Designed miniproteins, single chains, continued (4). Designs and how they scored, part 73

Each design is a single chain, and the fold is of that chain. pLDDT is the mean over its residues in the fold that is shown.

## One batch from the design tools (miniprotein)

Design m14693
Fold by ESMFold2-Fast:
Parts: structure tokens; C-alpha cells; sequence
Structure m14693 (fold): chain A 83 residues (1-83)
């Protein structure tokens, strides 16, 4: 049952990306963003792009990708402002 395993893996990947986005978003909201949060967002973006290659009409993945890209820009700006 390769197809069932593939669909389950995509759901797991999406859930993982959403968790990574939530962790980074919380760090940004608390003013405690770090390079680790940038890495979490970059990993989430990579995962979401992979999900969208398999399921281009996945609205949840599209919205998550848009949010992750916006948060990545914000996180990088906040880190640079502390240098």
C-alpha cells in the first residue's frame, strides 16, 4: 500500500512544517527570535514546497508557505537589527 503510505507521509510532513512555523512565530512574538528559528522556518518552507509538488491544490500548504516566507523575512530582519 505505497499510495496510502505516501499520503500519510505528506500529512506528517505538513504537520511537521506547521509545528515549525508555530515555534518560530512564537519566538518572533516574544522578541526572542534566534538563528535556530530561521533554520526552523527554512526547513518548513522546504517541506511545504515538497508537499505542494505532490499536491499543488493543497490550500493549507499554500497558506502555510506564504506565512512561513513572511515570518522568515521578519526573523532575518530582527536578527540583523541586533548586530
Amino acid sequence: DEERRRRLQLEIDLAMALIQISVAKLAIERGKVTEEDVKLLEKAIEILRKVLEEEPDNEEAKKALEEAEKLLEEAKKLIEEKK
Scores: mean pLDDT 84

Design m14695
Fold by ESMFold2-Fast:
Structure m14695 (fold): chain A 87 residues (1-87)
Amino acid sequence: DEARAAILGQVELLAEKLRPVLEAPAPSEEELAAAERLLEEFRAELAEAIRWAREQGDEELLAVLEEAERRLEELERRLEAKREEVA
């Protein structure tokens, strides 16, 4: 499915963008804040897409978006854990 590949591919690209911050032993506040902004922007776009899919009754698209949301939640937990580790 082209839509599934595109949506999940965007989450994979987001994870790649966060990798330097998550792998750094002591990321700066600037690096953490930048990573947090990327996650917030993606979450906002995903929330709008989920709302739209629910309004359309597109169950297949909704299932893919909910999978993307679960993967995003994992990235958010990892970044929060990293922030706590270096605080």
Scores: mean pLDDT 85

Design m14696
Fold by ESMFold2-Fast:
Structure m14696 (fold): chain A 60 residues (1-60)
Amino acid sequence: GSLSEEAQRIAKKLVTGRELTEEDIEALKKLPDEQRRQIAEALRAAGREDLAEKVLELTK
């Protein structure tokens, strides 16, 4: 599915090797589960499975 522009910005920063910041975590919590899942898949595809796990553990 398509990522929102906000989700795309977060995914791009994380794929390029940035750690999850507090602001990124708060932004991710505001996204629907579908968007968080898409970000996690992008991170796994980039070899950032540790970050993908952190994104997926963010439940409301």
Scores: mean pLDDT 75

Design m14697
Fold by ESMFold2-Fast:
Structure m14697 (fold): chain A 56 residues (1-56)
Amino acid sequence: FTLSKEQQDKLIAALRARAGGTLDYSELAKEVGVSPATVRDWVASDEFAVYAESQL
């Protein structure tokens, strides 16, 4: 994955805003400026899991 720190920070902020709702990866991808597949793959990654446990 080649998400910049800015893109990762935006994605985490968007996920936090949607913590109580259904996730739409297409909408998240539009907000960050990446493909929905990139969002899905990043959220499934070990890097995201470690980051989310620290931040969420």
Scores: mean pLDDT 68

Design m14698
Fold by ESMFold2-Fast:
Structure m14698 (fold): chain A 57 residues (1-57)
Amino acid sequence: SEEEERLRRIAEGVGRVLHELFGVPLEEARAAALECLKETGGDTVKALNCAAERLGL
């Protein structure tokens, strides 16, 4: 869906931030970010915090 594609693009950006700042593998960072974006209704800040918690950061 269009919304799913949009969330995947946002997850790419959030995942890259987590990868670059914390050394998390990019694939794991993207997956965590995407799951968190779905849970937070696309809220990038909440999704970043959620993904960091899931990745043990």
Scores: mean pLDDT 83

Design m14699
Fold by ESMFold2-Fast:
Structure m14699 (fold): chain A 70 residues (1-70)
Amino acid sequence: SLKEKAKEVIKEFAERLKELGVPQEEIDELVKDLEKKLEEIFNDKSLTEEEKEEIVEELKKILDDAVEKL
């Protein structure tokens, strides 16, 4: 499901931050923030499933770029 795909993206991001030595407390806060934002997107009835998929794909790109800049 798209929700499972989004959770995997967040999980991969968290694991990469852990490998880079980011404190677990900071990682946990970032994960909670991201999960909250995704729930808001998934509960938005004005968005199509295609638009939600595009948002998840864009999120992965943003998170990959953020890790590269650390």
Scores: mean pLDDT 82

Design m14700
Fold by ESMFold2-Fast:
Parts: sequence; C-alpha cells; structure tokens
Structure m14700 (fold): chain A 68 residues (1-68)
Amino acid sequence: SYYDYLKKATEALKNGDYDTAIQYLAEALKLQPDIDKTYEGIQLLRPIRDVYKGVFSDLIAQARKLAG
C-alpha cells in the first residue's frame, strides 16, 4: 500500500504537482514513518531524491508535518 502512494507521489512530482505529491508522501509516511530510512523506501524514493536533490529534504519535512 505505501508503495502505491510513493509511486503516485513520484508521478505527481514529475508533472510539477507538488501539493499532490506531498499528500501522497504523507499517506506513505503514515503507513511507514521510517520509509526514508529503510532500504526499500530509500530505493523507492531514489527518483525523487536524485532528480529533486535540492528540495528533497523540504518535501519530506512538509509531508511529515502533514502526516501528523
């Protein structure tokens, strides 16, 4: 389930829809709070991290704030 949210977040970012991406990323973080620290989660987040390197930490911070 969190995999589907990460896939949708990545697709939204590629389309420039940051608000939708943050919402999907927040849903993924609700299901797996340490997603950005697990091996699988790091691999799934790699497209976001590598392409959006300058804003990746801000995107994660905004999603965590939205998640709770």
Scores: mean pLDDT 73

Design m14701
Fold by ESMFold2-Fast:
Structure m14701 (fold): chain A 75 residues (1-75)
Amino acid sequence: DLPTPVPVSVSSDSIDDLQSRYDSIGDQVDRIDKRRTKDARSGQPVVYSQEEQQIVQDHVDTQSRLSTQRIRQSQ
């Protein structure tokens, strides 16, 4: 019932791996946002499904981790 964050793949240590994951999830988030915008313009209520919420959460988590790794690499 409660959505649990689950990684898309095994742990990634490189910025390149995180960027690839972020871009892939970002495409899914973009599709969700476009659907939501279309529904809103049509006067329909817009909500995230559990699956969509998970995708958005994975995107945010990946962005945060990517940012942290970039800072570490910059020293």
Scores: mean pLDDT 71

Design m14702
Fold by ESMFold2-Fast:
Structure m14702 (fold): chain A 55 residues (1-55)
Amino acid sequence: GGDAALEDLAEAISRALGRPKEEVLAELKKGIEARTALAREAAAAMGMDTAREAL
């Protein structure tokens, strides 16, 4: 995958909060995945094809 940006962000937050990077990464990843899944489902329900998002 391409989660390098999330890993970098998680590392920065881990340093600031003094928490394990893996915990921070898991929380960030879940939040983003939830938003992405919801947006895709909403578009599909509205009869929209997200061809541009598919790349």
Scores: mean pLDDT 63

Design m14703
Fold by ESMFold2-Fast:
Structure m14703 (fold): chain A 77 residues (1-77)
Amino acid sequence: GAKSLLEAAKKAGRPDLVKEIEELLKEIEKDKELAKSLSGKEKQEVLRKMAQRETGVLLRIVGIMIDEGLLDLVKPE
């Protein structure tokens, strides 16, 4: 998850990856708050876009860590 990747990025000394994960977490919280005020199809669309954004960013960061030999710093839960 995002927390495990954040800790791995910190251990790797990658402030660029740390910043990107922290910005992702801020965006997720904003989308969660927006979703609380919505219902039906509009709420489902916000949740879908949130999940796609999270998945895309996390998969890209995992790819970078694999390419740089840092995958062992990522602890899957």
Scores: mean pLDDT 78

Design m14704
Fold by ESMFold2-Fast:
Structure m14704 (fold): chain A 83 residues (1-83)
Amino acid sequence: MEEVAKALRDLAEKVRAGAPEREIAMLDTSVRLLIVAARIEGADPEKLDRVEELVRQASKHWDAGNRDEAARLYEEAAELAEK
């Protein structure tokens, strides 16, 4: 899941930096596609479910304008994906 973790770290950094909404949306989509790929490749389903839930929560906070919380949740998802 190293690619998922790297993509999530990049997404968290872009959110913290105040990148354009379009760029954040594209990165979030890329992360979700990487999670689907990891699931197909046989990564731990319980770990993937937890990562996906953190990504969903981060996306909700981003949509609500809470960028700091969204960035923290994306970072937490990245750390979980690296374990």
Scores: mean pLDDT 85

Design m14705
Fold by ESMFold2-Fast:
Structure m14705 (fold): chain A 60 residues (1-60)
Amino acid sequence: LKEKVEQITKGLVEKAEVLSPEAVEDLLKKAEEALKTLGAPDELIKEVRDKVKKKIKEKE
């Protein structure tokens, strides 16, 4: 699970560099739902969200 969370986080951060903020937010929402389905704890989901949102904000 942790490895999948790290892969998803890395992918979303990379997408945040090239996609619009709106597209990245849509992908983030889908990733959060996928992680919940896999049984990821809320704290890991929050960590993914925070990292991706930070990247979006830095680019903006």
Scores: mean pLDDT 76

Design m14706
Fold by ESMFold2-Fast:
Structure m14706 (fold): chain A 62 residues (1-62)
Amino acid sequence: MKLLARATAPFPATSEEELTLRPGDEVLVLEEVDDEYWLAKNLKTGEEGLVPKSYLEVLKEL
């Protein structure tokens, strides 16, 4: 199930697999990879990567 979510805190990517988030960035969650990380696309930058789900607030289920 795809989710629209918003970053609640800054997350600076430390690897190529991770997605940088700024507070208020909206993301499309593409896949739940594990219990801690989701694969998401930042709708502002178009970049994709792994983000901790604890940094995201779900806005809408798609």
Scores: mean pLDDT 82

Design m14707
Fold by ESMFold2-Fast:
Structure m14707 (fold): chain A 63 residues (1-63)
Amino acid sequence: GEELKKEILKLIAEILRIIGDIIELEQDIKKGINEEENKKEIEELEKKLKELKEKLKKLEEEL
């Protein structure tokens, strides 16, 4: 249904946002800004990204 497509698009948007956040943090690390804290945040974001990708895959199988 329309609702399933909207949920998939919302998940894709959240995944893209997290990828953008990781890229920004990686650029800050390359500049020597808060390297230890930013590395830890990237690890947490990568874990969340994995969970969202698994959820997206399940929803795509319902299309």
Scores: mean pLDDT 84

Design m14708
Fold by ESMFold2-Fast:
Structure m14708 (fold): chain A 90 residues (1-90)
Amino acid sequence: SLEEILRAIGLALRAIGAGLDALRTGDPEPAIRAAEEALKFAKETGDKISARGAVIAAEAAIEVARRTGDEEALRRAEELLKEAKELLKK
């Protein structure tokens, strides 16, 4: 539906923005939250746009977590990345 398409695009754009914010601030939490939200929608709908948004946000969160030594955030972001990539395979 048009509503689902617009929501998917909105989630992907928010995920990209949150990833950029995380990279600028050194705080992985905004990117992790955006990845979780996009991934939830992708799991519920099968939407690939939101799944790709989740990948981008999770990758940004991994980069930030590695730079800051945040092992907990790294584990959370790696799990989100794995789940999002699995949704993109099929």
Scores: mean pLDDT 89

Design m14709
Fold by ESMFold2-Fast:
Structure m14709 (fold): chain A 84 residues (1-84)
Amino acid sequence: SRVERAVEFLTGKIQELERDIAEKQKMAEELEQNRKHYEKESDIDKEGASKKVAETTEKLNEILNEKGDLESQKRTLEEFREGL
């Protein structure tokens, strides 16, 4: 039926979003590790380390916002699929 095809299509899109969310989560974890590394380097170059920490924090916030947007999109598609 057309409903079954719509459910299959939405399920495929939800799975794509789940992969993208997982990728963003991985990127966020790597950025958090990098930030901790730069904090450690502050003992050698306080100014340079501080700039890297700030830049890494900004990138982390961007990635977490992108992840949040993807999670919102996923919820919308799940709700639409549940309503079919």
Scores: mean pLDDT 88

Design m14710
Fold by ESMFold2-Fast:
Structure m14710 (fold): chain A 55 residues (1-55)
Amino acid sequence: MSAEEILEEIKKESEGDLKKFGELASEAVQELLAQGRGADAARLLELVSKEVEKM
């Protein structure tokens, strides 16, 4: 999955709960880093920051 696809799944799972959104986002970033996907992890963090600004 791309960072954009991961973000959409996190948004769906959290259902507007900012705490759950943050927990799921942290887990996804850690998984990407563990897989050596640092660029995708950085992109996901950028997308997460933009979504938090909209909430």
Scores: mean pLDDT 80

Design m14711
Fold by ESMFold2-Fast:
Structure m14711 (fold): chain A 67 residues (1-67)
Amino acid sequence: SELAEKAEELFNEGKYEEAAKLYEEAIKKEKDPYQRARLYYALSLVYEKLGKKEKAEEAKKKSEELL
């Protein structure tokens, strides 16, 4: 997904709020459960960098539930 690739670039640049937004958009467009799980895991790491601990834990849980 171009959105997920761009989100990863933004994450590597330290642009965590923008990365989170693009991962959220990628998840909305992704239908495959395995790919959705991977995107939720990536989003959880972004939320950790933003200090949004509760959102990070929820995203991790969603990732685990899809596998």
Scores: mean pLDDT 86

Design m14712
Fold by ESMFold2-Fast:
Structure m14712 (fold): chain A 95 residues (1-95)
Amino acid sequence: SEIAKLEEEYKKAKEELKKMDPKEVLDDLKSIPGRLGELVELILTDEKKAEKVKEEILKEIKKRAEEAGLDPEAVALAVKYLFELIKEIVKRAKE
């Protein structure tokens, strides 16, 4: 199942976070070019604007997935799990 695989990968990523310095992971994520790097910075500085950017990214990703002949819902779900991982990293880095 695609959903089961995404849930498993999400759990693996959370376990990998425990092995790493969350501040270093956060700095690496901030260096990602484009909308993802912008989103990480907004999660740190303006959570309300971060939610708006997440919606914009999801809309664009769904459109790109559809144009590429991929399942837009599966790709959107993977991106949503990525957003949850970023939030977890930010939370741990602030602790």
Scores: mean pLDDT 73

Design m14713
Fold by ESMFold2-Fast:
Structure m14713 (fold): chain A 61 residues (1-61)
Amino acid sequence: SEEDFEATPVEEIVAKLSHEERVALAQALEQIPDPVERQRFAREFLRKKYEEIKKKELGLD
């Protein structure tokens, strides 16, 4: 949920990402020159990945 995502440290979410997912995030952020938009994109990316991780942990495909 949104509340669970906001309560989870960013570092913990990043640690659960694969090497390929971390590289993809880094490359996407490099293409965004505005710091505020970069932070927003990173948050949305991590939220999506957090939901995918939780669904996988619960056995929901």
Scores: mean pLDDT 74

Design m14714
Fold by ESMFold2-Fast:
Structure m14714 (fold): chain A 89 residues (1-89)
Amino acid sequence: NLKEAEELYEKGLEYLKQGKYEEAIEYFDKAIELLEKLPNPEDPEVLKKIGEAYANKGVAYLYLDKPDLAKEYWEKAREYYKKAEELEK
C-alpha cells in the first residue's frame, strides 16, 4: 500500500505542476489517508511522506489564494518532519 500512496502523491505533484490545484489537493489527501492507514504509520519515512504531502497541499492552497489554509498545512508538514527527526535519533 505504500507504493499506492507514493503513486497518488506523484499524481498530486503532476497536477500541481499543471496548475490544477484542486485536483492536486485531492490526490495529496488520498496519499495522506493511505499513509496514515499503514501498519507502522509512525515510521519516520512514512511521517516524512505525510509531511511532504501536507507541504505541497499548502503550496496548492497558496496558488488558490487561500494563504491561511496554506499556512495551516505548512505548519502540519513541519510537525510531521519534527516527529520523523525525533524518531531517527
Scores: mean pLDDT 86

Design m14715
Fold by ESMFold2-Fast:
Structure m14715 (fold): chain A 82 residues (1-82)
Amino acid sequence: GAMEKERKEKILEIEVLVGMARIVYGVALVTKDYQWGLEELKKALKELEEKLKKETDEEVKKKIEEAIKEIKELMKELESKL
């Protein structure tokens, strides 16, 4: 149904955002542009936090929380390189 399709689309959007965050992290490591990487990851984190505030679907909330945790871990690793 429509609700199931909406859930799948939201989860895919979150998975794409995390995939992009991993690419940003990798680029920051190879270029040593840790400041840029942190700024981009911080933007992704804010987007996920705003999505979490608006979300009512428990499965989608769990995926957002997992994504937030991963991005925070990537940010911490880049901060350790400064």
Scores: mean pLDDT 89

Design m14716
Fold by ESMFold2-Fast:
Order: C-alpha cells, then sequence, then structure tokens
Structure m14716 (fold): chain A 78 residues (1-78)
C-alpha cells in the first residue's frame, strides 16, 4: 500500500475532481481496469472505503476528500 498527499494521477481526471467537489467530504474508491479508473463508490469513513477496496483484485485507489479537495491518495496494489 502506498500513500500520497494531494496527488492525483495528472492525466485528465476531471470527472474525479468534480466528484470530489460534489461530495465535499469523505472517501472515493476507484478500481483500475484496463488502465482506466472505474468508480466504485463513496464512503463516510476510511474503514468503509478499505472494506470496499478489499473486494476488488488489482489496483484500487482511495481518495480522501475534505472541503471538496482531494487531500490524500491511498493506492492498494494486489
Amino acid sequence: MKEYENFLPPWFNKEVVEEAKRIGKGYLVYKVENGKLVFIGHYDTLEEALEAASKYDGTVYILEVENGLIKKVIIIEK
């Protein structure tokens, strides 16, 4: 597991940034499939986000959102 603060994969994730603005606070979970981010869900707690991520094989991204901004990225590699 790797953790990055305030770091997005920089290639054109406008949809991810807009989703963070929309939820304002919480955790966004994305699965990597065929080199693309696939939205799994948003969760109120890190524990719920980790539980959701545990159900998927391969690389999963958990994005910590606070005040509509992505504050931290957690990368789970399996």
Scores: mean pLDDT 74

Design m14717
Fold by ESMFold2-Fast:
Structure m14717 (fold): chain A 55 residues (1-55)
Amino acid sequence: KEEEIKKLYDELKKINERIVALREQPPTPEVVEELARLLDEASKINKKIIELEKS
């Protein structure tokens, strides 16, 4: 459980680093689409972390 939560935090860190990098680029359709995808992934990971911590 603790190891699983740590892996999810590590994944979230990588996604956040990618989001920061994309936010520095011009908002092309490709950048906007990738940013939306990463934000959705981050949301899902955060939800999983909350569920694991409450179980």
Scores: mean pLDDT 81

Design m14718
Fold by ESMFold2-Fast:
Structure m14718 (fold): chain A 60 residues (1-60)
Amino acid sequence: SEVEEAGRKALEGMREGLEREGVPEEQKRKAIEEAEKGISEAKTPDEAENAAVRAYLRAA
């Protein structure tokens, strides 16, 4: 679905961003888990992208 595709793309970008920012592995894992949870609950592509952005901003 478009929601799943948007979520996957957002997670990929988030992983790259956290790596670039030098976020520790434990913090990255928790942020990714938070983003995955939010994406699984998303009803629209925008909600999926926003879930990843919010998790990224909390970790970075």
Scores: mean pLDDT 82

Design m14719
Fold by ESMFold2-Fast:
Structure m14719 (fold): chain A 64 residues (1-64)
Amino acid sequence: ALDIDVEEAEKLWNKVPEEVKKELEEELKEMREKVAKDPSATASLQEEYVKKVLEILEEVKKKE
């Protein structure tokens, strides 16, 4: 687990640039489509997406 709490993650998310938010929304949509076609990949796809989101939040936290 990273040093980012759920509450802190929500606050940091509001500070994430709109372009980055759009990118994450598109990736989330792709992940949901892949999960719908192959539920056995759910855990791996969720881990990849969560890792990417946490990396972005960690970068925002470092700058703030």
Scores: mean pLDDT 73

Design m14720
Fold by ESMFold2-Fast:
Structure m14720 (fold): chain A 85 residues (1-85)
Amino acid sequence: MIEAEVVREDPERGPLVARAKVERKDGTLTITVYLARAERLGDSPEYRILEERLVDTKTIVLDPMPEEQLRDLARAYAEEALRRV
């Protein structure tokens, strides 16, 4: 399973987190994209996920590709989800 996470700081909503998971299942490639609202706990640079929602799921039949390309694909989907917000 390949996973990519992209975080955008939003002055009105706080940190927004997009996460894309890419997994091979039943001979297909499944890409699942989630958007989450997060908050910082105190002065820590860490954040806590408050709400996560599924925004997209794609199932594609693809030839084997390198993990690096799958990670780039996941990141692209996560970034696209953040652009829509």
Scores: mean pLDDT 72

Design m14721
Fold by ESMFold2-Fast:
Structure m14721 (fold): chain A 70 residues (1-70)
Amino acid sequence: SKIEELKKKLVEKAKELGVPEEFIEAIENAKDPDEIQNIIVRAYLEGKISEEQFLELSKFFHELTKELGL
């Protein structure tokens, strides 16, 4: 499915960026793109990822979401 492709690619990028495992697992268990966006925003607001990690992950997420038509 498109959501499974989005999650797999985003998880790979999150691991590359050093995002904590708890947020990677949350992304893997998300049901839709809105839940994924909320996870990324929450990780940043809770100070668990840096501004650089947040911006790179958010950009990658939005580009993939557009390409997959989600």
Scores: mean pLDDT 87

Design m14722
Fold by ESMFold2-Fast:
Structure m14722 (fold): chain A 77 residues (1-77)
Amino acid sequence: LSEEKKKEVEKHTLEGMKAFSEGNYDEAIEHFKKALEIDPNNKIAEYGLRAAEAAKAGNIEEALKYAARAAEAYAEA
């Protein structure tokens, strides 16, 4: 990816994580989807999207599992 696209992916993953932490799951889903449109292999966006979808569905166990994986991917980036 170009540097411009990398920055755009970083912006969307950060905005997605912020929205998720605020309980704005629909907004988080949209940001993670935009990141995945640019970088389909982005692990933060992949796990973040699954966490937000699970949280929206009320599946707390699954949401926490994927949120932990997203946080781990972020720490290793």
Scores: mean pLDDT 84

Design m14723
Fold by ESMFold2-Fast:
Structure m14723 (fold): chain A 66 residues (1-66)
Amino acid sequence: TIEKVVAIFQSLPESAKLTFAKYALEQAPKEKREAIFNAIKPLLSEEDQKELEEYLKEILKKPEET
């Protein structure tokens, strides 16, 4: 669930949060990536939010893996 992703994310050291956020988005089905991103975005620094948005755009450019 998105709630579990957020809980794990909040328990991580600040230096690991962005890496985990990217990993969570990559592992999520395409239809849920935006919801996960929106859930974790407010928990990141402004700089990390921008980097994560860029990463999400990169993932979305790839074909959906079924």
Scores: mean pLDDT 73

Design m14724
Fold by ESMFold2-Fast:
Structure m14724 (fold): chain A 64 residues (1-64)
Amino acid sequence: TPEEEKEEIRERLLKLKELAKKNGDEETVSAVEAVLGRLDSLTPEQQRNVLEQVERLLQDRLSE
């Protein structure tokens, strides 16, 4: 996939990690770090799936 798409996924993951840290959710922080570490090894389809899941999680966390 284009480098720009990968950067967008990284930005979303970093935002989720920040929210997880604020909530003391160590499991989510570790999971996000693991995904970030292997992002370069993911297929384009897997990268898109990660983006969709992260967007859903961020929306759920930000919904008051």
Scores: mean pLDDT 73

Design m14725
Fold by ESMFold2-Fast:
Structure m14725 (fold): chain A 63 residues (1-63)
Amino acid sequence: MSLDQATAALGELARIALTTESVEETLEMVERAVRTLVAAGLLTPAQGRAALDAVRALIARLA
């Protein structure tokens, strides 16, 4: 999986979650998803951190 693919997928998940969930619940869900992708070897730890930072910035703008 590429960093761009992961960031796009996680950003979409965050946008959907923010329609029904709190900012905190959305952040926990995204953090869990990133940990799962890194644990599965689909992202490096550095890519996971970059994707998480990008999605956190998106959540901050949408909230």
Scores: mean pLDDT 81

Design m14726
Fold by ESMFold2-Fast:
Structure m14726 (fold): chain A 59 residues (1-59)
Amino acid sequence: AVEELKEELLRFAEEARKLGVPDEQIHESVRRRLDQAVEEGLISEKEAEEILKEIEEEI
């Protein structure tokens, strides 16, 4: 679940970057998706912060 979500968001971020979307907008979109996943009970807030940090470090 956590790994699948991370891979999905990384692919999303890579595609958005390829299309010329600014990094700040990509980070905002990722954050919103992670917030939704926490609200849905799929991941914890701690896991969401860890995924966000990893994506921000890769991009």
Scores: mean pLDDT 81

Design m14727
Fold by ESMFold2-Fast:
Structure m14727 (fold): chain A 72 residues (1-72)
Amino acid sequence: MERDELLKEISELTRKANEKIEELYKQGKFDEASELATKYLSLLDKIRRALSNGDFEKAKKYIEEMKKEIEK
């Protein structure tokens, strides 16, 4: 189902975000790590709200924004 596919994608992005945040902390880039963590949590909240409203189009847009933030 579409929801299950989106949840799987969110789980994968969560793993990648945590790995990148950990890498930044290990490099001493604490400000960059904190900024990424803040953006990540904000986007997750927006995705969760969109999914709760059945707005899969908005959820997909926030997932794409999440991907771009991780891929910087």
Scores: mean pLDDT 80

Design m14728
Fold by ESMFold2-Fast:
Structure m14728 (fold): chain A 76 residues (1-76)
Amino acid sequence: SMEEAAKYARLGEEYFKQGKLEEALEYYKKALEIAEKLLGPDHPGLAPLYRNLGKVYEAMGKLEEAKEYYEKAQKL
């Protein structure tokens, strides 16, 4: 459900604020999986989740992965 996706996105944001980057990544990916299943992979509503995943990878120093997710967000 979108409510479940929103719950996981909120958990991802809370872990990110705590500096718990691996947990933030896990929960944002769970939110994205549900949202993609409901909206389809090319839906513009996915852009905030792609941007948040980009921010987590950037904070982890994984700049190539961060760039990929930021580009996905911009192409929606």
Scores: mean pLDDT 87

Design m14729
Fold by ESMFold2-Fast:
Structure m14729 (fold): chain A 102 residues (1-102)
Amino acid sequence: MEELQKKLEEAQKKIEAAPPGSPEQGRYLFERGYYLFQLGKYEEALKYAREARRIFERTLGPDHPEVAEALSLEAMALKALGKEEEARELYERALRAYQAAQ
């Protein structure tokens, strides 16, 4: 718990220091989203995962492994929130992005 809170704070500092809209900022947004997910803050985790995905799609293209990772976190958060059908759709999108990136 305390270690996750420290990781959230460090990820936030990295987000603020990164160039706005860069893939680097996207990675830190994803990292913070994942720590929020581990803390059970699923709605916040979903928000951060979506922001990371939008940056990755814009900067790296929709068929990139980092887009697949962000989609997977979005799906995990949606499943935790009881939105299982929406989660399935995002898992399928993540699989397609991952396969296209190989």
Scores: mean pLDDT 87

Design m14730
Fold by ESMFold2-Fast:
Structure m14730 (fold): chain A 87 residues (1-87)
Amino acid sequence: MEEEEKKKKEAKLEIIKGQAATIAALTERFSTDEEIKRRIRELTRQLFNTTDLDEAERLLDEISKLALEAIKKDDEKGVKLPPIIKR
């Protein structure tokens, strides 16, 4: 059914968008790298404007990758990160 397929896509998109929004918000709060923050904001906007699951997954992947990179850069600068997982 067309409606069932649409509901499944919408549900998956909502989950992906929710994950991306959370990652973006945490990066905005805790990272000091304005360039990475800007890139994450742009990718998040693209993700919120897409209805393609494949595109949304790729955008989420890029957002997650950039967020981890921002955390690594902050750690290298000696910026204090909230405790979560320690290496």
Scores: mean pLDDT 74

